Designed miniproteins, single chains. Designs and how they scored, part 67

Each design is a single chain, and the fold is of that chain. pLDDT is the mean over its residues in the fold that is shown.

## One batch from the design tools (miniprotein)

Design m2464
Fold by ESMFold2-Fast:
Structure m2464 (fold): chain A 51 residues (1-51)
Amino acid sequence: DRLDEALRLLATTDLPIPTVARRVGFPSQRALSRAFRARYGWSPAEVRAGR
């Protein structure tokens, strides 16, 4: 699952969010953020801040 891999990268690495989006196959950071909020209720930036 692309979103589970994105969550793992956000929690375990210091990669910029746009780089994470590209690595897991999303066309943009915005596309990743929309999908991520729909699934987890959190933005990628909020997950990063909680670490």
Scores: mean pLDDT 81

Design m2465
Fold by ESMFold2-Fast:
Parts: structure tokens; sequence; C-alpha cells
Structure m2465 (fold): chain A 62 residues (1-62)
């Protein structure tokens, strides 16, 4: 279902943000791409997720 895909994408994005905080860019990139694939039919959700990941990356590199 669409709801199940969104829930899985949110889980992957949370794990991607944890990977960014840990400095694991390879894992963060892989998880982010998986999440974006699940959200491909919802461009607003993809854009929101990209903004969150950029913010997390900036905070991890301060």
Amino acid sequence: SMAARRAEAERLLAEAKEALAAGDLDTASQLSHQAFALLRDDPEAVEAAQRELVRAYIEANR
C-alpha cells in the first residue's frame, strides 16, 4: 500500500540521518536513494526529505 511505502521511506530516512550524524556518507546515500525510490510518486515528500537530509548533513559537519 502507499501508506506502507511511506512508512518504510520514513524509516529509511531516519536511518540515513543517523548515518550522516555518524559520518557514514556511503550508508546515508544508499538509504536516501532507497527512500526516494519509495516516494517517487510524491514529489513534495521527496523535496521535504531532501531538505531534511541537507539540514542533517550541515549539522553533522559543523
Scores: mean pLDDT 85

Design m2466
Fold by ESMFold2-Fast:
Structure m2466 (fold): chain A 66 residues (1-66)
Amino acid sequence: MEDEEVARKLNELREKDLKRYTAMLREMFQAFEKAKKEALEAGLSREDALSIGNQKAREVLRELLG
């Protein structure tokens, strides 16, 4: 999915369905925090953990937007 399409869908959800938008952001944030924590517990650096967390958050966001 193109970044421009993702941004458009996010803006539509924010304006038309605030509940769904908020729930989606919550799931994305939870996925980020879980992945970051697991990476840190596995002995990876903070930089690597943040990178893995960000990647996982993007994957979850893309999946939720379809």
Scores: mean pLDDT 79

Design m2467
Fold by ESMFold2-Fast:
Structure m2467 (fold): chain A 67 residues (1-67)
Amino acid sequence: SMVEEEAQRRVEELKREAVRRASKLMEEAQAEGITSAGEFTDKYRDEIDALGQRVRDASEEARRRIS
């Protein structure tokens, strides 16, 4: 199904975007001297939550389009 294939490609594309964004946040954290996972999570909690929500939303959209 073309709809199913397109939905899967979109989810993969958004996952790659999320990985790139996460890498940038990690680079920023390292530049600021953040070395613990706890400090990173505390400082970037909103950004981490937003990334997770975007991936979840994309996955649900894909599921709806193929259902």
Scores: mean pLDDT 74

Design m2468
Fold by ESMFold2-Fast:
Structure m2468 (fold): chain A 63 residues (1-63)
Amino acid sequence: TAEALAHAIEGAKAFNAGDYETAIEHFEKALSLLPSFEEARRQLAEAARKAGDLERAEAVEKA
């Protein structure tokens, strides 16, 4: 849980810096550790959209 939150924080930091690929990686790790982490899932979908990966964004939203 604490590890999932740490990854979500690093993901948000990368997202705010415009590094969407790094943000995606961290949010994916957060979700792998805590699948019920709705905020990380929402941010992952947004990061995927910003990276131009609309298919990944839709898959994350449907999960």
Scores: mean pLDDT 81

Design m2469
Fold by ESMFold2-Fast:
Structure m2469 (fold): chain A 59 residues (1-59)
Amino acid sequence: SMREEAERHIELGREAEKRGDYATAARHYEKAAALYAELGDLESASAAGRRALALRAKL
């Protein structure tokens, strides 16, 4: 499902963050944000989107 895909991207983003790959982490959080927005889960979309922006600020 789209929700399971969004959750997978959150997990992949966390794994990328752990290894310091902020660009890859940001892309995964951006994908999760888009999927949550499509689902109408605006709270989760906003959280993932803000995380992606914070990581891009480190680049």
Scores: mean pLDDT 89

Design m2470
Fold by ESMFold2-Fast:
Parts: structure tokens; sequence; C-alpha cells
Structure m2470 (fold): chain A 60 residues (1-60)
């Protein structure tokens, strides 16, 4: 599995971002922790990066 951390969000943005990843990226799980989102992907590096970028875009 691949783990990425998205930082620089506020707590509400991180929660929104984690929910978005969990709804839209079936090979990935996301958890909000303060202003950060931890993305764990069982798919490819490309899938992990895509999920993390979506998280950043939704959380900002």
Amino acid sequence: SITLKVTGLDEEGAKRAAEHVNENHPDSKAEAKGGEVIVISEGSVQHAIGAALDALGVGL
C-alpha cells in the first residue's frame, strides 16, 4: 500500500477532503487528522497521487 499525507488544510477542509476521497476513489481510504489528510491507497502510485490531489483541491 501507498500512504500520502496532505497538509496545509484547516480542520473542516481536511474532513471534507477525506470524505470526498472515500466517496470517489475506491482503491483509497482517507482519514482527516486536524489540518491533515492521510491517504492510503492499495492501487498504483498514480491512483494514490490522484486521490491526494483531489483531497487538496476539495480541502482548500
Scores: mean pLDDT 82

Design m2471
Fold by ESMFold2-Fast:
Structure m2471 (fold): chain A 75 residues (1-75)
Amino acid sequence: SSEEAYKKALENLKEAEALLAAAPGDEEASQEAGQKVVQAWNNYRKTDAENQAKFEKYLQELGFTEAEIAAMLAN
């Protein structure tokens, strides 16, 4: 469901954040975090407009600008 896809996208993004926080500047951690970000975007694309808005709000809370979020979602 859209709700399940939203939860998975959020979990993947949080996992990426945790990997980067645990080993800043580590190449292996950065590569694994990158894979989690790709998984987050794939799950985001399966969400409806309401859950997309929730995900975008989460990105704004992380400090991303509206323009940066729009660029990320432009595929």
Scores: mean pLDDT 74

Design m2472
Fold by ESMFold2-Fast:
Parts: C-alpha cells; structure tokens; sequence
Structure m2472 (fold): chain A 125 residues (1-125)
C-alpha cells in the first residue's frame, strides 16, 4: 500500500515534469547547462550542485525521488543556481522565475493529494 501511494505520487511528478519540459521557457534548463553558449564558462566552478530537468527525470525513473518535497527541492536548486550565477536583470533569471512559479503552482494540488493519501494509509494501520 505505501509503495502504491509512492508510485501514484511519482506518476504525478512525471506529469508535472512533462508539463515543465514542454514549456518554451524551460529550453535553457531541459539539459545540463551550456555555460559557454550563455557566456559563463565558469558556471560549473560557481555552481557545485547543478540541476537540469533531464537530471530530475533520471532521478524519478531511478526511484530516487519519491516525494513532492524532494522534487520541489531540486526545482528550487535549479532556480537558485541561476539567481546565484546571473545578475537579476538577466533574461535567464526571468525564465527560471517563470518556470519555478509554474512548478510551485502545479506541485500544490499534488502535495495536497500526497498528504491525504499518506494520512489515509496511517489510519489503516
């Protein structure tokens, strides 16, 4: 039962990820960051824990992301990495902000569903 709930949440996370990947604003974040293309060759020296949507996808399929909180943590890291690496007026910051806001709005109903299912599971014990 718990494993079934976690799989249902993982399916929800896959749907959220697919919607984020399909958004044109996600283009710079779909694959590992092309630092040279964006004029920041030292990006990987500045950012110790880089995250792309491709890496989030790999972690979901490997079963390494089981909760909404773990998924949110990775999306937040992706956003804050951009805020740390680029000036506030850079177009990538606006794109990262838009993607992050979309992710947070999509994760809200999934988090409510996760809490409900886990509460119901505990009541059956």
Amino acid sequence: MLEEILEEIREGLRRVLAELEADPVAAPFREPFDAERFGLPDFYQLIKNPVSLAEIRERIEAGEIKTVDEFEGLVSRMYYNVLYAFPADHPLVAQASALYQKAMEMLKPLREEEERKLREYLEEL
Scores: mean pLDDT 82

Design m2473
Fold by ESMFold2-Fast:
Structure m2473 (fold): chain A 68 residues (1-68)
Amino acid sequence: MKLLEKRKVGNLIGYEVEEDGEIVFYAAKSEKDIIKELEVRQKPDGTWYNSKGEKISPEVGEIVRAML
């Protein structure tokens, strides 16, 4: 895992990390409290997935990314 970006978004912390060639975006209330419903993953082919491994639309992935 490689941290690419960390930003504050209101009372949340937004993270952008690289894991095995995938980009993962997630929010946390603290270092231990990851908000799973705001976790999205972009594969190298540009497809987006949620924290459950379900494929989501690119528009939904970009909205979650923009909220972070």
Scores: mean pLDDT 74

Design m2474
Fold by ESMFold2-Fast:
Structure m2474 (fold): chain A 65 residues (1-65)
Amino acid sequence: GKELSEALKAAAETVDGSEEVKEALAKLSEGKTDEEIEKIARELVKTGTGGAKEVAEGTLDMLKS
């Protein structure tokens, strides 16, 4: 829940990635609960390309762990 949201916010601020990766992390960090983060991540997997999709898939894996 909150811990994952905080980690995603920190990653969005500090990642040395492409602009699409930074935008994907910023969108994921808007989720206030694990369920909201999962919903955003699933949408990014469906509509995203390249690094944005990869980040969203990784976030879904973290939520399952």
Scores: mean pLDDT 74

Design m2475
Fold by ESMFold2-Fast:
Structure m2475 (fold): chain A 66 residues (1-66)
Amino acid sequence: SKLEELRKEIDRLQKELAEAQEAGDHETARRISLELLKKMLELADIEGNQRLRQAVQDQIAELLAG
């Protein structure tokens, strides 16, 4: 299902983020973090979790600002 595919994608991105962070590749880690947050926003929308949706949007705004 779309939800299962999305969760698998989030799991993959979390692994890739950890690898980039361990390698000290801050630029790649930042890009993967943004992709991960975007997928978490999609998950929040599918689940109707308005609180999670707002928290993720705030994190995206902070990541893009700094």
Scores: mean pLDDT 85

Design m2476
Fold by ESMFold2-Fast:
Structure m2476 (fold): chain A 58 residues (1-58)
Amino acid sequence: GEVVEQARKLGREAGEKGRVIEGVNQAIELARKAGLSESDIQMAATAAGIAGARATRK
């Protein structure tokens, strides 16, 4: 949903700066604030991690 889309954007932007882990942590915090379940938090973290890793692969 909307949170996963924001997580993906956060991961991509952080990855472009070489800060994939920071992007993943931001996505986890976003999902927690949105009151998501543990499994949905995991999905947001995964989406941010994949987007970040792709952004660092030049």
Scores: mean pLDDT 81

Design m2477
Fold by ESMFold2-Fast:
Structure m2477 (fold): chain A 68 residues (1-68)
Amino acid sequence: MEAALAAAEARGQAAMAQASPLIVKLVQEKLKERGIDKKVTSVQEALELLTPEEAERVAQEVAAEIAA
């Protein structure tokens, strides 16, 4: 059932979207650290502004901040 697997992925994204206000704030902070002072409303917008490598680093740092 691919729907079950896709649903799990979508739920992860939805949960992230619901935590989005804090995550977006942290991501924006990270973007500013990198010299990108862009207003982003979602994590996906920030990912579009970064290279895959930078996006992964930002994601790791944001995840660490959320976990701590």
Scores: mean pLDDT 66

Design m2478
Fold by ESMFold2-Fast:
Structure m2478 (fold): chain A 93 residues (1-93)
Amino acid sequence: SMEEWLKEKLKEIEELLEKAEEAAKAGDVETAEEYLKKIHELFKEIAEHSDRETLLRLIAIVLRAIGYVIDAELKVKEAEKKKEEERRKEELE
């Protein structure tokens, strides 16, 4: 049924969101971006068959996935700053 199909697709999106969160925690920007793209593709597929409540839920999921990409990028920037500080200390010793 359409309801069963929609539930399966929503579960798939939620699983991709969890993987995006794991990538963000690892500072893996490329992997987080890949999961965001997959979530966006599924959003396009199910949005056509979605009521307003489901659409709002999907928008919230996409925003969260974007947040995970940002978190991954910030983690990379923090790691690069630490490497720069260590490099500068080595040049001064």
Scores: mean pLDDT 81

Design m2479
Fold by ESMFold2-Fast:
Parts: C-alpha cells; sequence; structure tokens
Structure m2479 (fold): chain A 81 residues (1-81)
C-alpha cells in the first residue's frame, strides 16, 4: 500500500505540474497580446510585465512539482523490489 500511496502522490504532482505549466503558457500568450498593444497604451506594457513575472513564477512551481513526482516515483520503485 505504501507503493500505491507514493504512485498516487507522483501522479498528483504530475497533474499539478501540468496545470501550472498550462497556466504559465496562458499568461505568456496574454502578455504577448498586451505587449503588441503597449505601443498604444503604456498601461498594457506594465500589465504584460506583471503577467510575464507571474508566468515565470508558475513555471518554477511546475518544475518543483515535476521534481517531486520524480522523487515519489523513485521511492515507489525502491519499495517495489
Amino acid sequence: KEVEELRKKAEEARRKAEEYERRARELEREARRLEEKSKETPEAGERARELRREAIRLGAEAGLYMMLASSYEIAAKSLEK
């Protein structure tokens, strides 16, 4: 059952990583749209910078969850054999 719990944690971490990665990509696309508009409105440029910083933060979170998923998988494999 410990192996099952570790695999569930690995799957959960992978799902969270994928979710954060998707959100980061959404914010990057939004930032690009606002950057194009920033020639006409300086406020759009400021918002684009905010979204890019948030996307970087979400990307870091995704990376953390991927590392956690790998750690749980390694632990599960160690207990299987």
Scores: mean pLDDT 83

Design m2481
Fold by ESMFold2-Fast:
Structure m2481 (fold): chain A 77 residues (1-77)
Amino acid sequence: MAAAEEALRRGARDAAEAGIAAVRAGRATAEEVLAEFEEGLARAEEAAREHGLDPEALRAALEAALEYVRAAAEALA
C-alpha cells in the first residue's frame, strides 16, 4: 500500500517537474501544464478503478503535483 502510494507520488511529481522544465525551455505554457494535470485529476477516480489502482492514492498524488505546478507557474509569471 504505502510503497504504491509513494510510487504514484514520485511519478506525478516527476511529470510535474518535467512539465515546468518544458515551460522554462519555452516548449509549453504554464496554462497547458496546469490543464493537463487538472484533466488527470478530474479523471483520476475512473482511471484508478479501471486500472486497479487506489483512487485515493492517485488523487492525492495528482493533487500534490498540481499544487507544485501552480506554485511554479506563479513563480514563472
Scores: mean pLDDT 78

Design m2482
Fold by ESMFold2-Fast:
Structure m2482 (fold): chain A 63 residues (1-63)
Amino acid sequence: AEKEAAEVLQKVPGVGKEKAEKLVELMKLGVSVEEITKMLVALGASEEEARKAAEEAKALLEK
C-alpha cells in the first residue's frame, strides 16, 4: 500500500524517493488528490501526469 503509492509518485519526473514518501504521508493525513496534484505540478510534472499519479497513489492507499 504505502510503498506502492510512493513508487507511483517516484515515477513522476522531479519527485524522487524522499518527496514521494512525504506526499504519501500527506495523503494519509487527508490531503486531497487535487492538492497532491498541485504539489506534483510545482515539482515539474505536467498536470495530466500529476493527476494520474495522485489518483493511482490514492487507490493504492485505499486497499
Scores: mean pLDDT 79

Design m2483
Fold by ESMFold2-Fast:
Structure m2483 (fold): chain A 81 residues (1-81)
Amino acid sequence: MSEESVALSEAAAPELARLGAEFVEAAEAGDMEKAKELIERIYELALARAEGIADPAERAASIAAAEAGREELLKVAEELA
């Protein structure tokens, strides 16, 4: 059993930031395939974090934020490619 499962949701934030930086590099290089893969990876990680949230209101807000972030990253990738 992992007592730190709740803490993992908080600890994943630095990984999301790092993936975001990698995404910008791929988008600037015009590699749309890699940029889209990174967007999907970020989105799936954000959803996994949200599913770990015990409060249903906070969970719904985190899912909505993940959806909005995914749409924004897709637009940025299309503009930079």
Scores: mean pLDDT 73

Design m2484
Fold by ESMFold2-Fast:
Parts: structure tokens; C-alpha cells; sequence
Structure m2484 (fold): chain A 71 residues (1-71)
């Protein structure tokens, strides 16, 4: 896979993962586990080479984290 395709896949996986984390926190009460998973996703997002893809992924993680922390 080219780096561009790898970045696209990683963005999609982070977006799905962030949604799962929010779902775990809101519906299962697993706030601590959700925050831990979001920390992992944030570290993965920081490693994305494409600046736009990295920024979008970090925004998704931050939005999810804020939502979980507001519970």
C-alpha cells in the first residue's frame, strides 16, 4: 500500500474507533476504557504523515474525548 492509501485507511479506522469509544462510554458506562482507547487513537493519529489527514483524525479524537468527559 502507498502512504496515501495507508493514511486514508488509518483515518477511517480512527473515526470508527472514536465512535466505538463514545458508544462504550455512553451506553455501557465504560468511561475509563473509552478514554484509554481514545488515547491510543490520538497517538496513532499523530503518526499519520499527511497533515490534513492527521488534523482531521486529531479533531475526531478530541471531539469524542470531550463528549466522553462530559458524561
Amino acid sequence: LSQEIQDEVEVAMIRIGAGVAVLMAERQGKVEEALEYLEELEERAKKIENERARRESLEVVEEARERVEAL
Scores: mean pLDDT 85

Design m2485
Fold by ESMFold2-Fast:
Structure m2485 (fold): chain A 96 residues (1-96)
Amino acid sequence: SEERVEKLAEEYSLMELMQLGAKYYTEALRNQDKEAARKAVEYFAAALKVMGADEEAERFLRKLEEAETVRELLQIAMDAALEINKLLIEKHKAEG
């Protein structure tokens, strides 16, 4: 839920959220675990919220609600992770 993602963003650092998201993504791939795949999306969405990318986080959470398969959830998680990396690269370039 969105409330769960807000609590994760308050509880964990950006790095911890990214590491936990990657952990759940790996567990979902290994075990075809739909719940682990959902957690991966939630942790990456929380990371986006910590970065101030609230609209991006909300978009991925809407996709999470629509997803029916582990494959779809893993794709959403991967797309969210790519968005995090894109924003980190853009921030690094702006800082020099």
Scores: mean pLDDT 87

Design m2486
Fold by ESMFold2-Fast:
Structure m2486 (fold): chain A 76 residues (1-76)
Amino acid sequence: SSRLRAEMEVGALILAAAVLIVIAKKKGATEEELQKAVELAREALRLAEENNLPKDLIEAARELLEEAEELLKKKK
């Protein structure tokens, strides 16, 4: 189903963004890497909300977006 595909896609985007954020916190990251984390988290949130996915996935995507944006803000 389209919803199951959305769940898989959102899960993959969340994982990718989370890995980038963890690396950024431990080793540092370039502005480009942080921009990528923001884009991945933002897309995850958009898809999760559009497809009415479980609240936990929406919250995870939102938290990652907030973290990525805060890290990017510190680089500007």
Scores: mean pLDDT 86

Design m2487
Fold by ESMFold2-Fast:
Structure m2487 (fold): chain A 73 residues (1-73)
Amino acid sequence: MVEEARRRAEEAIRTVLESTGGDAEVANSSALTVASHLRSQGRDEEAQAVLEAAVRVLEEAGLPVSPALRAAV
């Protein structure tokens, strides 16, 4: 469950970066939106996994992690 959410989030963020030519702002905002939606459903562990996956993918790509995303993790 949590591991699947993390893997799917990692793949989704990588796809966003590939599709946008490395737009970190879109990747950061997408991760926050998905995590917010999961938290609204009471799925806090999956939301945390999504945020952690997004930070990791962005850092691996050498892209900036927003203050909002860092605060959410």
Scores: mean pLDDT 80

Design m2488
Fold by ESMFold2-Fast:
Structure m2488 (fold): chain A 58 residues (1-58)
Amino acid sequence: MEEEIEKFIEELEKKYGIPRATLRALLDAGYSKEELERIAELTPQMAADGRAGAAALA
């Protein structure tokens, strides 16, 4: 697998506290690494629960 992508996801998880599963889902949806960084920056400030509740915070 792509070690670069795995490391990138790990860094975003540690820096912003976003679950790896969420970051991988965004990559699968067609977002680039640069776009993920921007999304990650906003998501931790909005997410109370990283499961179902966070999706309701728009």
Scores: mean pLDDT 66

Design m2489
Fold by ESMFold2-Fast:
Structure m2489 (fold): chain A 90 residues (1-90)
Amino acid sequence: DELIKQGKYLEAAEEYLAKAKAAKEAGDLEKAKEYALKAAEAVKKYYLSLGKEEEAYREAGEVLEELGFYKEAIEYHVKAAMLLIERALA
């Protein structure tokens, strides 16, 4: 069931975000980045499962940006911007 999967993606996103934040505060930037990327992927999968493609990339980028991983966030934000432009032109 897709609804059960959606709930699991959201739970995973929250768990990984908390772990990423804790690792960053502890100075373990390698683990913080690993958990941040996992949180971003879980957030992306959650919104994609809702058919919200632009939100999926924007929200995933926001997770990485909030944790200070700006280089990793750029790809997500660019994709979200491109999707928004495509929607505006439709």
Scores: mean pLDDT 83

Design m2490
Fold by ESMFold2-Fast:
Structure m2490 (fold): chain A 67 residues (1-67)
Amino acid sequence: EIKEEIKRFLQEKLGVSEETAEALAEKIASLGEKKAKAVLDEMKKLDAEHPEDPTPIIKYIIEATKE
């Protein structure tokens, strides 16, 4: 469920393709449920703080998924 929520967020807020959103959601979910939820919560916070600028969210995803 957390994976599907991340996938929807990426598609709706960043405009990425379904394939890209699925791949990123899978990678984030592979960090574990607790970490995946923390990543989703942080992305939602960044979206609320910068609703018309996806750059902070993209930067955060890159850093979070390098680990």
Scores: mean pLDDT 78

Design m2491
Fold by ESMFold2-Fast:
Structure m2491 (fold): chain A 80 residues (1-80)
Amino acid sequence: MDDISQQMRNILSRISDPSSRATLARIGRDIVDAIRNGDTDTAIRLAQRFRDYAIRVDPSATPYAQQLVDTVRRQASQVS
């Protein structure tokens, strides 16, 4: 959980547009909630949405956004 939150915070710091940052922060909260509730499918789907939106807004975020999806997949599936 803490590493997912830290990865999201690092991605958000790269986004200069306040409205895009707010949208990503909302999706990020939904990802954390889905993981806490054990909703693996929703957590992964939201992480993919977060990735796609972040890349569209700032392509330089690509490696960090992809790393977030990989981390969510591991933690949601308990395979870490």
Scores: mean pLDDT 80

Design m2492
Fold by ESMFold2-Fast:
Structure m2492 (fold): chain A 67 residues (1-67)
Amino acid sequence: GAMAARQAALDAARRFYEASKKVAEDSIKEGQRLAEEEGDVEKAQANIDFGKRTLAWGEARLAAAEA
């Protein structure tokens, strides 16, 4: 029981980490587009910060699940 639950938690954390990387990449790209194409530096920074925080959370969750 316990090992199967731990493996499921690890698999979930790994899937979340991969999704977080994708979200971070897309949000940072959108932030760059907003700055370059629309000149909206506040929205650009918000999108970049969101992406960075999302990746950091995914990394932290994965590290916690591997501990």
Scores: mean pLDDT 85

Design m2493
Fold by ESMFold2-Fast:
Structure m2493 (fold): chain A 76 residues (1-76)
Amino acid sequence: SAAAEAERLLEEAKEAALAGDLERGLELMERAWEVAEPAALEELLAEGYSEEEARRLLEEARERGLAEIRKIYEAS
């Protein structure tokens, strides 16, 4: 499933950051979001968010994910 693929990519992103490969970690995190985005958008719309609000929330979540990968790298 897309969710399982996104989880796998996210774990690989964290592993790359821990190994000191920030570029790979960020790339894998972005790929995880590309895989997860369509289903996440549908879920937000089903919860009653507008498309504009849903897209904004997804962008904020993507930014947090990238920041988390950077923090893992910095802590390593």
Scores: mean pLDDT 85

Design m2494
Fold by ESMFold2-Fast:
Structure m2494 (fold): chain A 56 residues (1-56)
Amino acid sequence: VSQEVLQRIQDEMTEFLKRGDVESAKELAEMYRLGLAGKVTDEEALRKLEQIREKA
């Protein structure tokens, strides 16, 4: 995962935490961890972020 995608995940996670959406923040924290480990692509990470935003 690129640095730009990791930064976007971190920013969105912070925003979910600010509004008390702990479940969405937790899902993004897992995506961040998998991204650091090289287990997901930029496309997979962005798709998951979009899905979380749709549900929130």
Scores: mean pLDDT 78

Design m2495
Fold by ESMFold2-Fast:
Structure m2495 (fold): chain A 81 residues (1-81)
Amino acid sequence: APSVEERAEEALLLAEILLQEMRDLNADPEVVQEVEALVKEARRALAAGDYETALRLAERAIRLAQEYFASLGITVRRLPA
């Protein structure tokens, strides 16, 4: 199983990819701002060595982005396990 650090880094990368996809699709700016805030907080936690907090925040950003796209009938891309 991957380490919590490795999982946090992978989750943050996916969150950043989904955030960029939201921007490219001209998604609702309120939702984009919320996902962006979570990604920024996750980056700060990762830089501080708080991998558990970074993972939690990144996963929340991913979930919010996925829920937003699902509400529009759009299938969200995922990184392979």
Scores: mean pLDDT 83

Design m2497
Fold by ESMFold2-Fast:
Structure m2497 (fold): chain A 79 residues (1-79)
Amino acid sequence: SMAEENIKKAEELVLKAQEALKEGKYEEALKLAQEAAKYALEAVKVAPKELVPKAIGLTIDAIGLAEEAARKLGKKAEA
């Protein structure tokens, strides 16, 4: 489903954002985390009830990664 596709994309982007943070690539990590949040939010909009908690969890994870990356850059992340 489109929800499952968006969840998988969000999961992939979260992992890439974590790796970019680990490598000190803070601008890349911020962009990846923001993209992950967008896919996770799209998943929330179209998800069946059973997938909503996972999509919300990915949204929270992505926002947290974006905030961390923005903090490392000395900038505030857009929510």
Scores: mean pLDDT 85

Design m2498
Fold by ESMFold2-Fast:
Structure m2498 (fold): chain A 61 residues (1-61)
Amino acid sequence: SALEEAAKEAGKLMKELLAKGESEEKAVRQASEIIKKKTGIEIKAKNLEELEREVVRLITS
């Protein structure tokens, strides 16, 4: 579904940005923006670990 696709895309983008040396704040913000724009779901995440847990939850639900 759109939710699962958005979550996968956001998670992949987050990891790619981090691998390239982008800041954690930027990676978290861009990943959550993708999910919000595609699904309307706002993720409440303060850091990478929280965002990753939420992305995994969305994919597995």
Scores: mean pLDDT 76

Design m2499
Fold by ESMFold2-Fast:
Structure m2499 (fold): chain A 97 residues (1-97)
Amino acid sequence: MLTLGEALYLAMFRRYSKGSGVMTAADWKEMMKDEFGLEPSDEQVQAGVDYMDKNGDGVVTEAELLEHYRESGVFIEDAPLLSPEEIEEIDANLRAL
């Protein structure tokens, strides 16, 4: 059974893959803009796709996306493990030095 994060990631993948079962660099960039409000450079998008593309075919499959998600433990919406209050406290402590 998939975790909630894995299920959400697959749902986004399927929406942007347009029923092809694979995601291109362009589809990945569109997903990052629409779902996460991120605007990665073409080089950042290509590097991400190339990292996930285990077989070198220039596209990302559902299996490759899930493997990357599981290995990195990163969901972009969950990327900050710290609350805004914890970040502010750390910044305040660093400024006090």
Scores: mean pLDDT 62

Design m2500
Fold by ESMFold2-Fast:
Structure m2500 (fold): chain A 103 residues (1-103)
Amino acid sequence: SIEELVERIERVIEELRAADPNDKERVIRLMEELVRLARELVRALEADPTVSEEDRRRARLAVAAMETALELAKESTDPEKVRAYAEAARGAAEGLIALARRA
C-alpha cells in the first residue's frame, strides 16, 4: 500500500540522517534503497486515478532529484559533499511523502 511505502521511506530517511557521511558505502546503499522505494511510490501514485497530473509530475521530479543526488554522491570523494547530496535526497523524499499523504 501507499501507507506501507511511506513508512518504509521514512525509516530509510531516518537511517540516512543517522549515517556517518565518511561511511560512503553505507550512505550510497541507503540512497539506492531510498530511490528504489520512491520509484515504487510514484508507480502507486500514477496508478491512482484521483491523483492530479500536476502531482504526478511533481512526484516524478522528486525521484529525478533523488537520482541526481545519488549519482553525484557516488562520484564524490568529499564526505562533506556526500553529506550534502544525502541531505538533498532526503529533502526530495520528504517532499514526495508529503505529496503522497495529500493524494
Scores: mean pLDDT 88

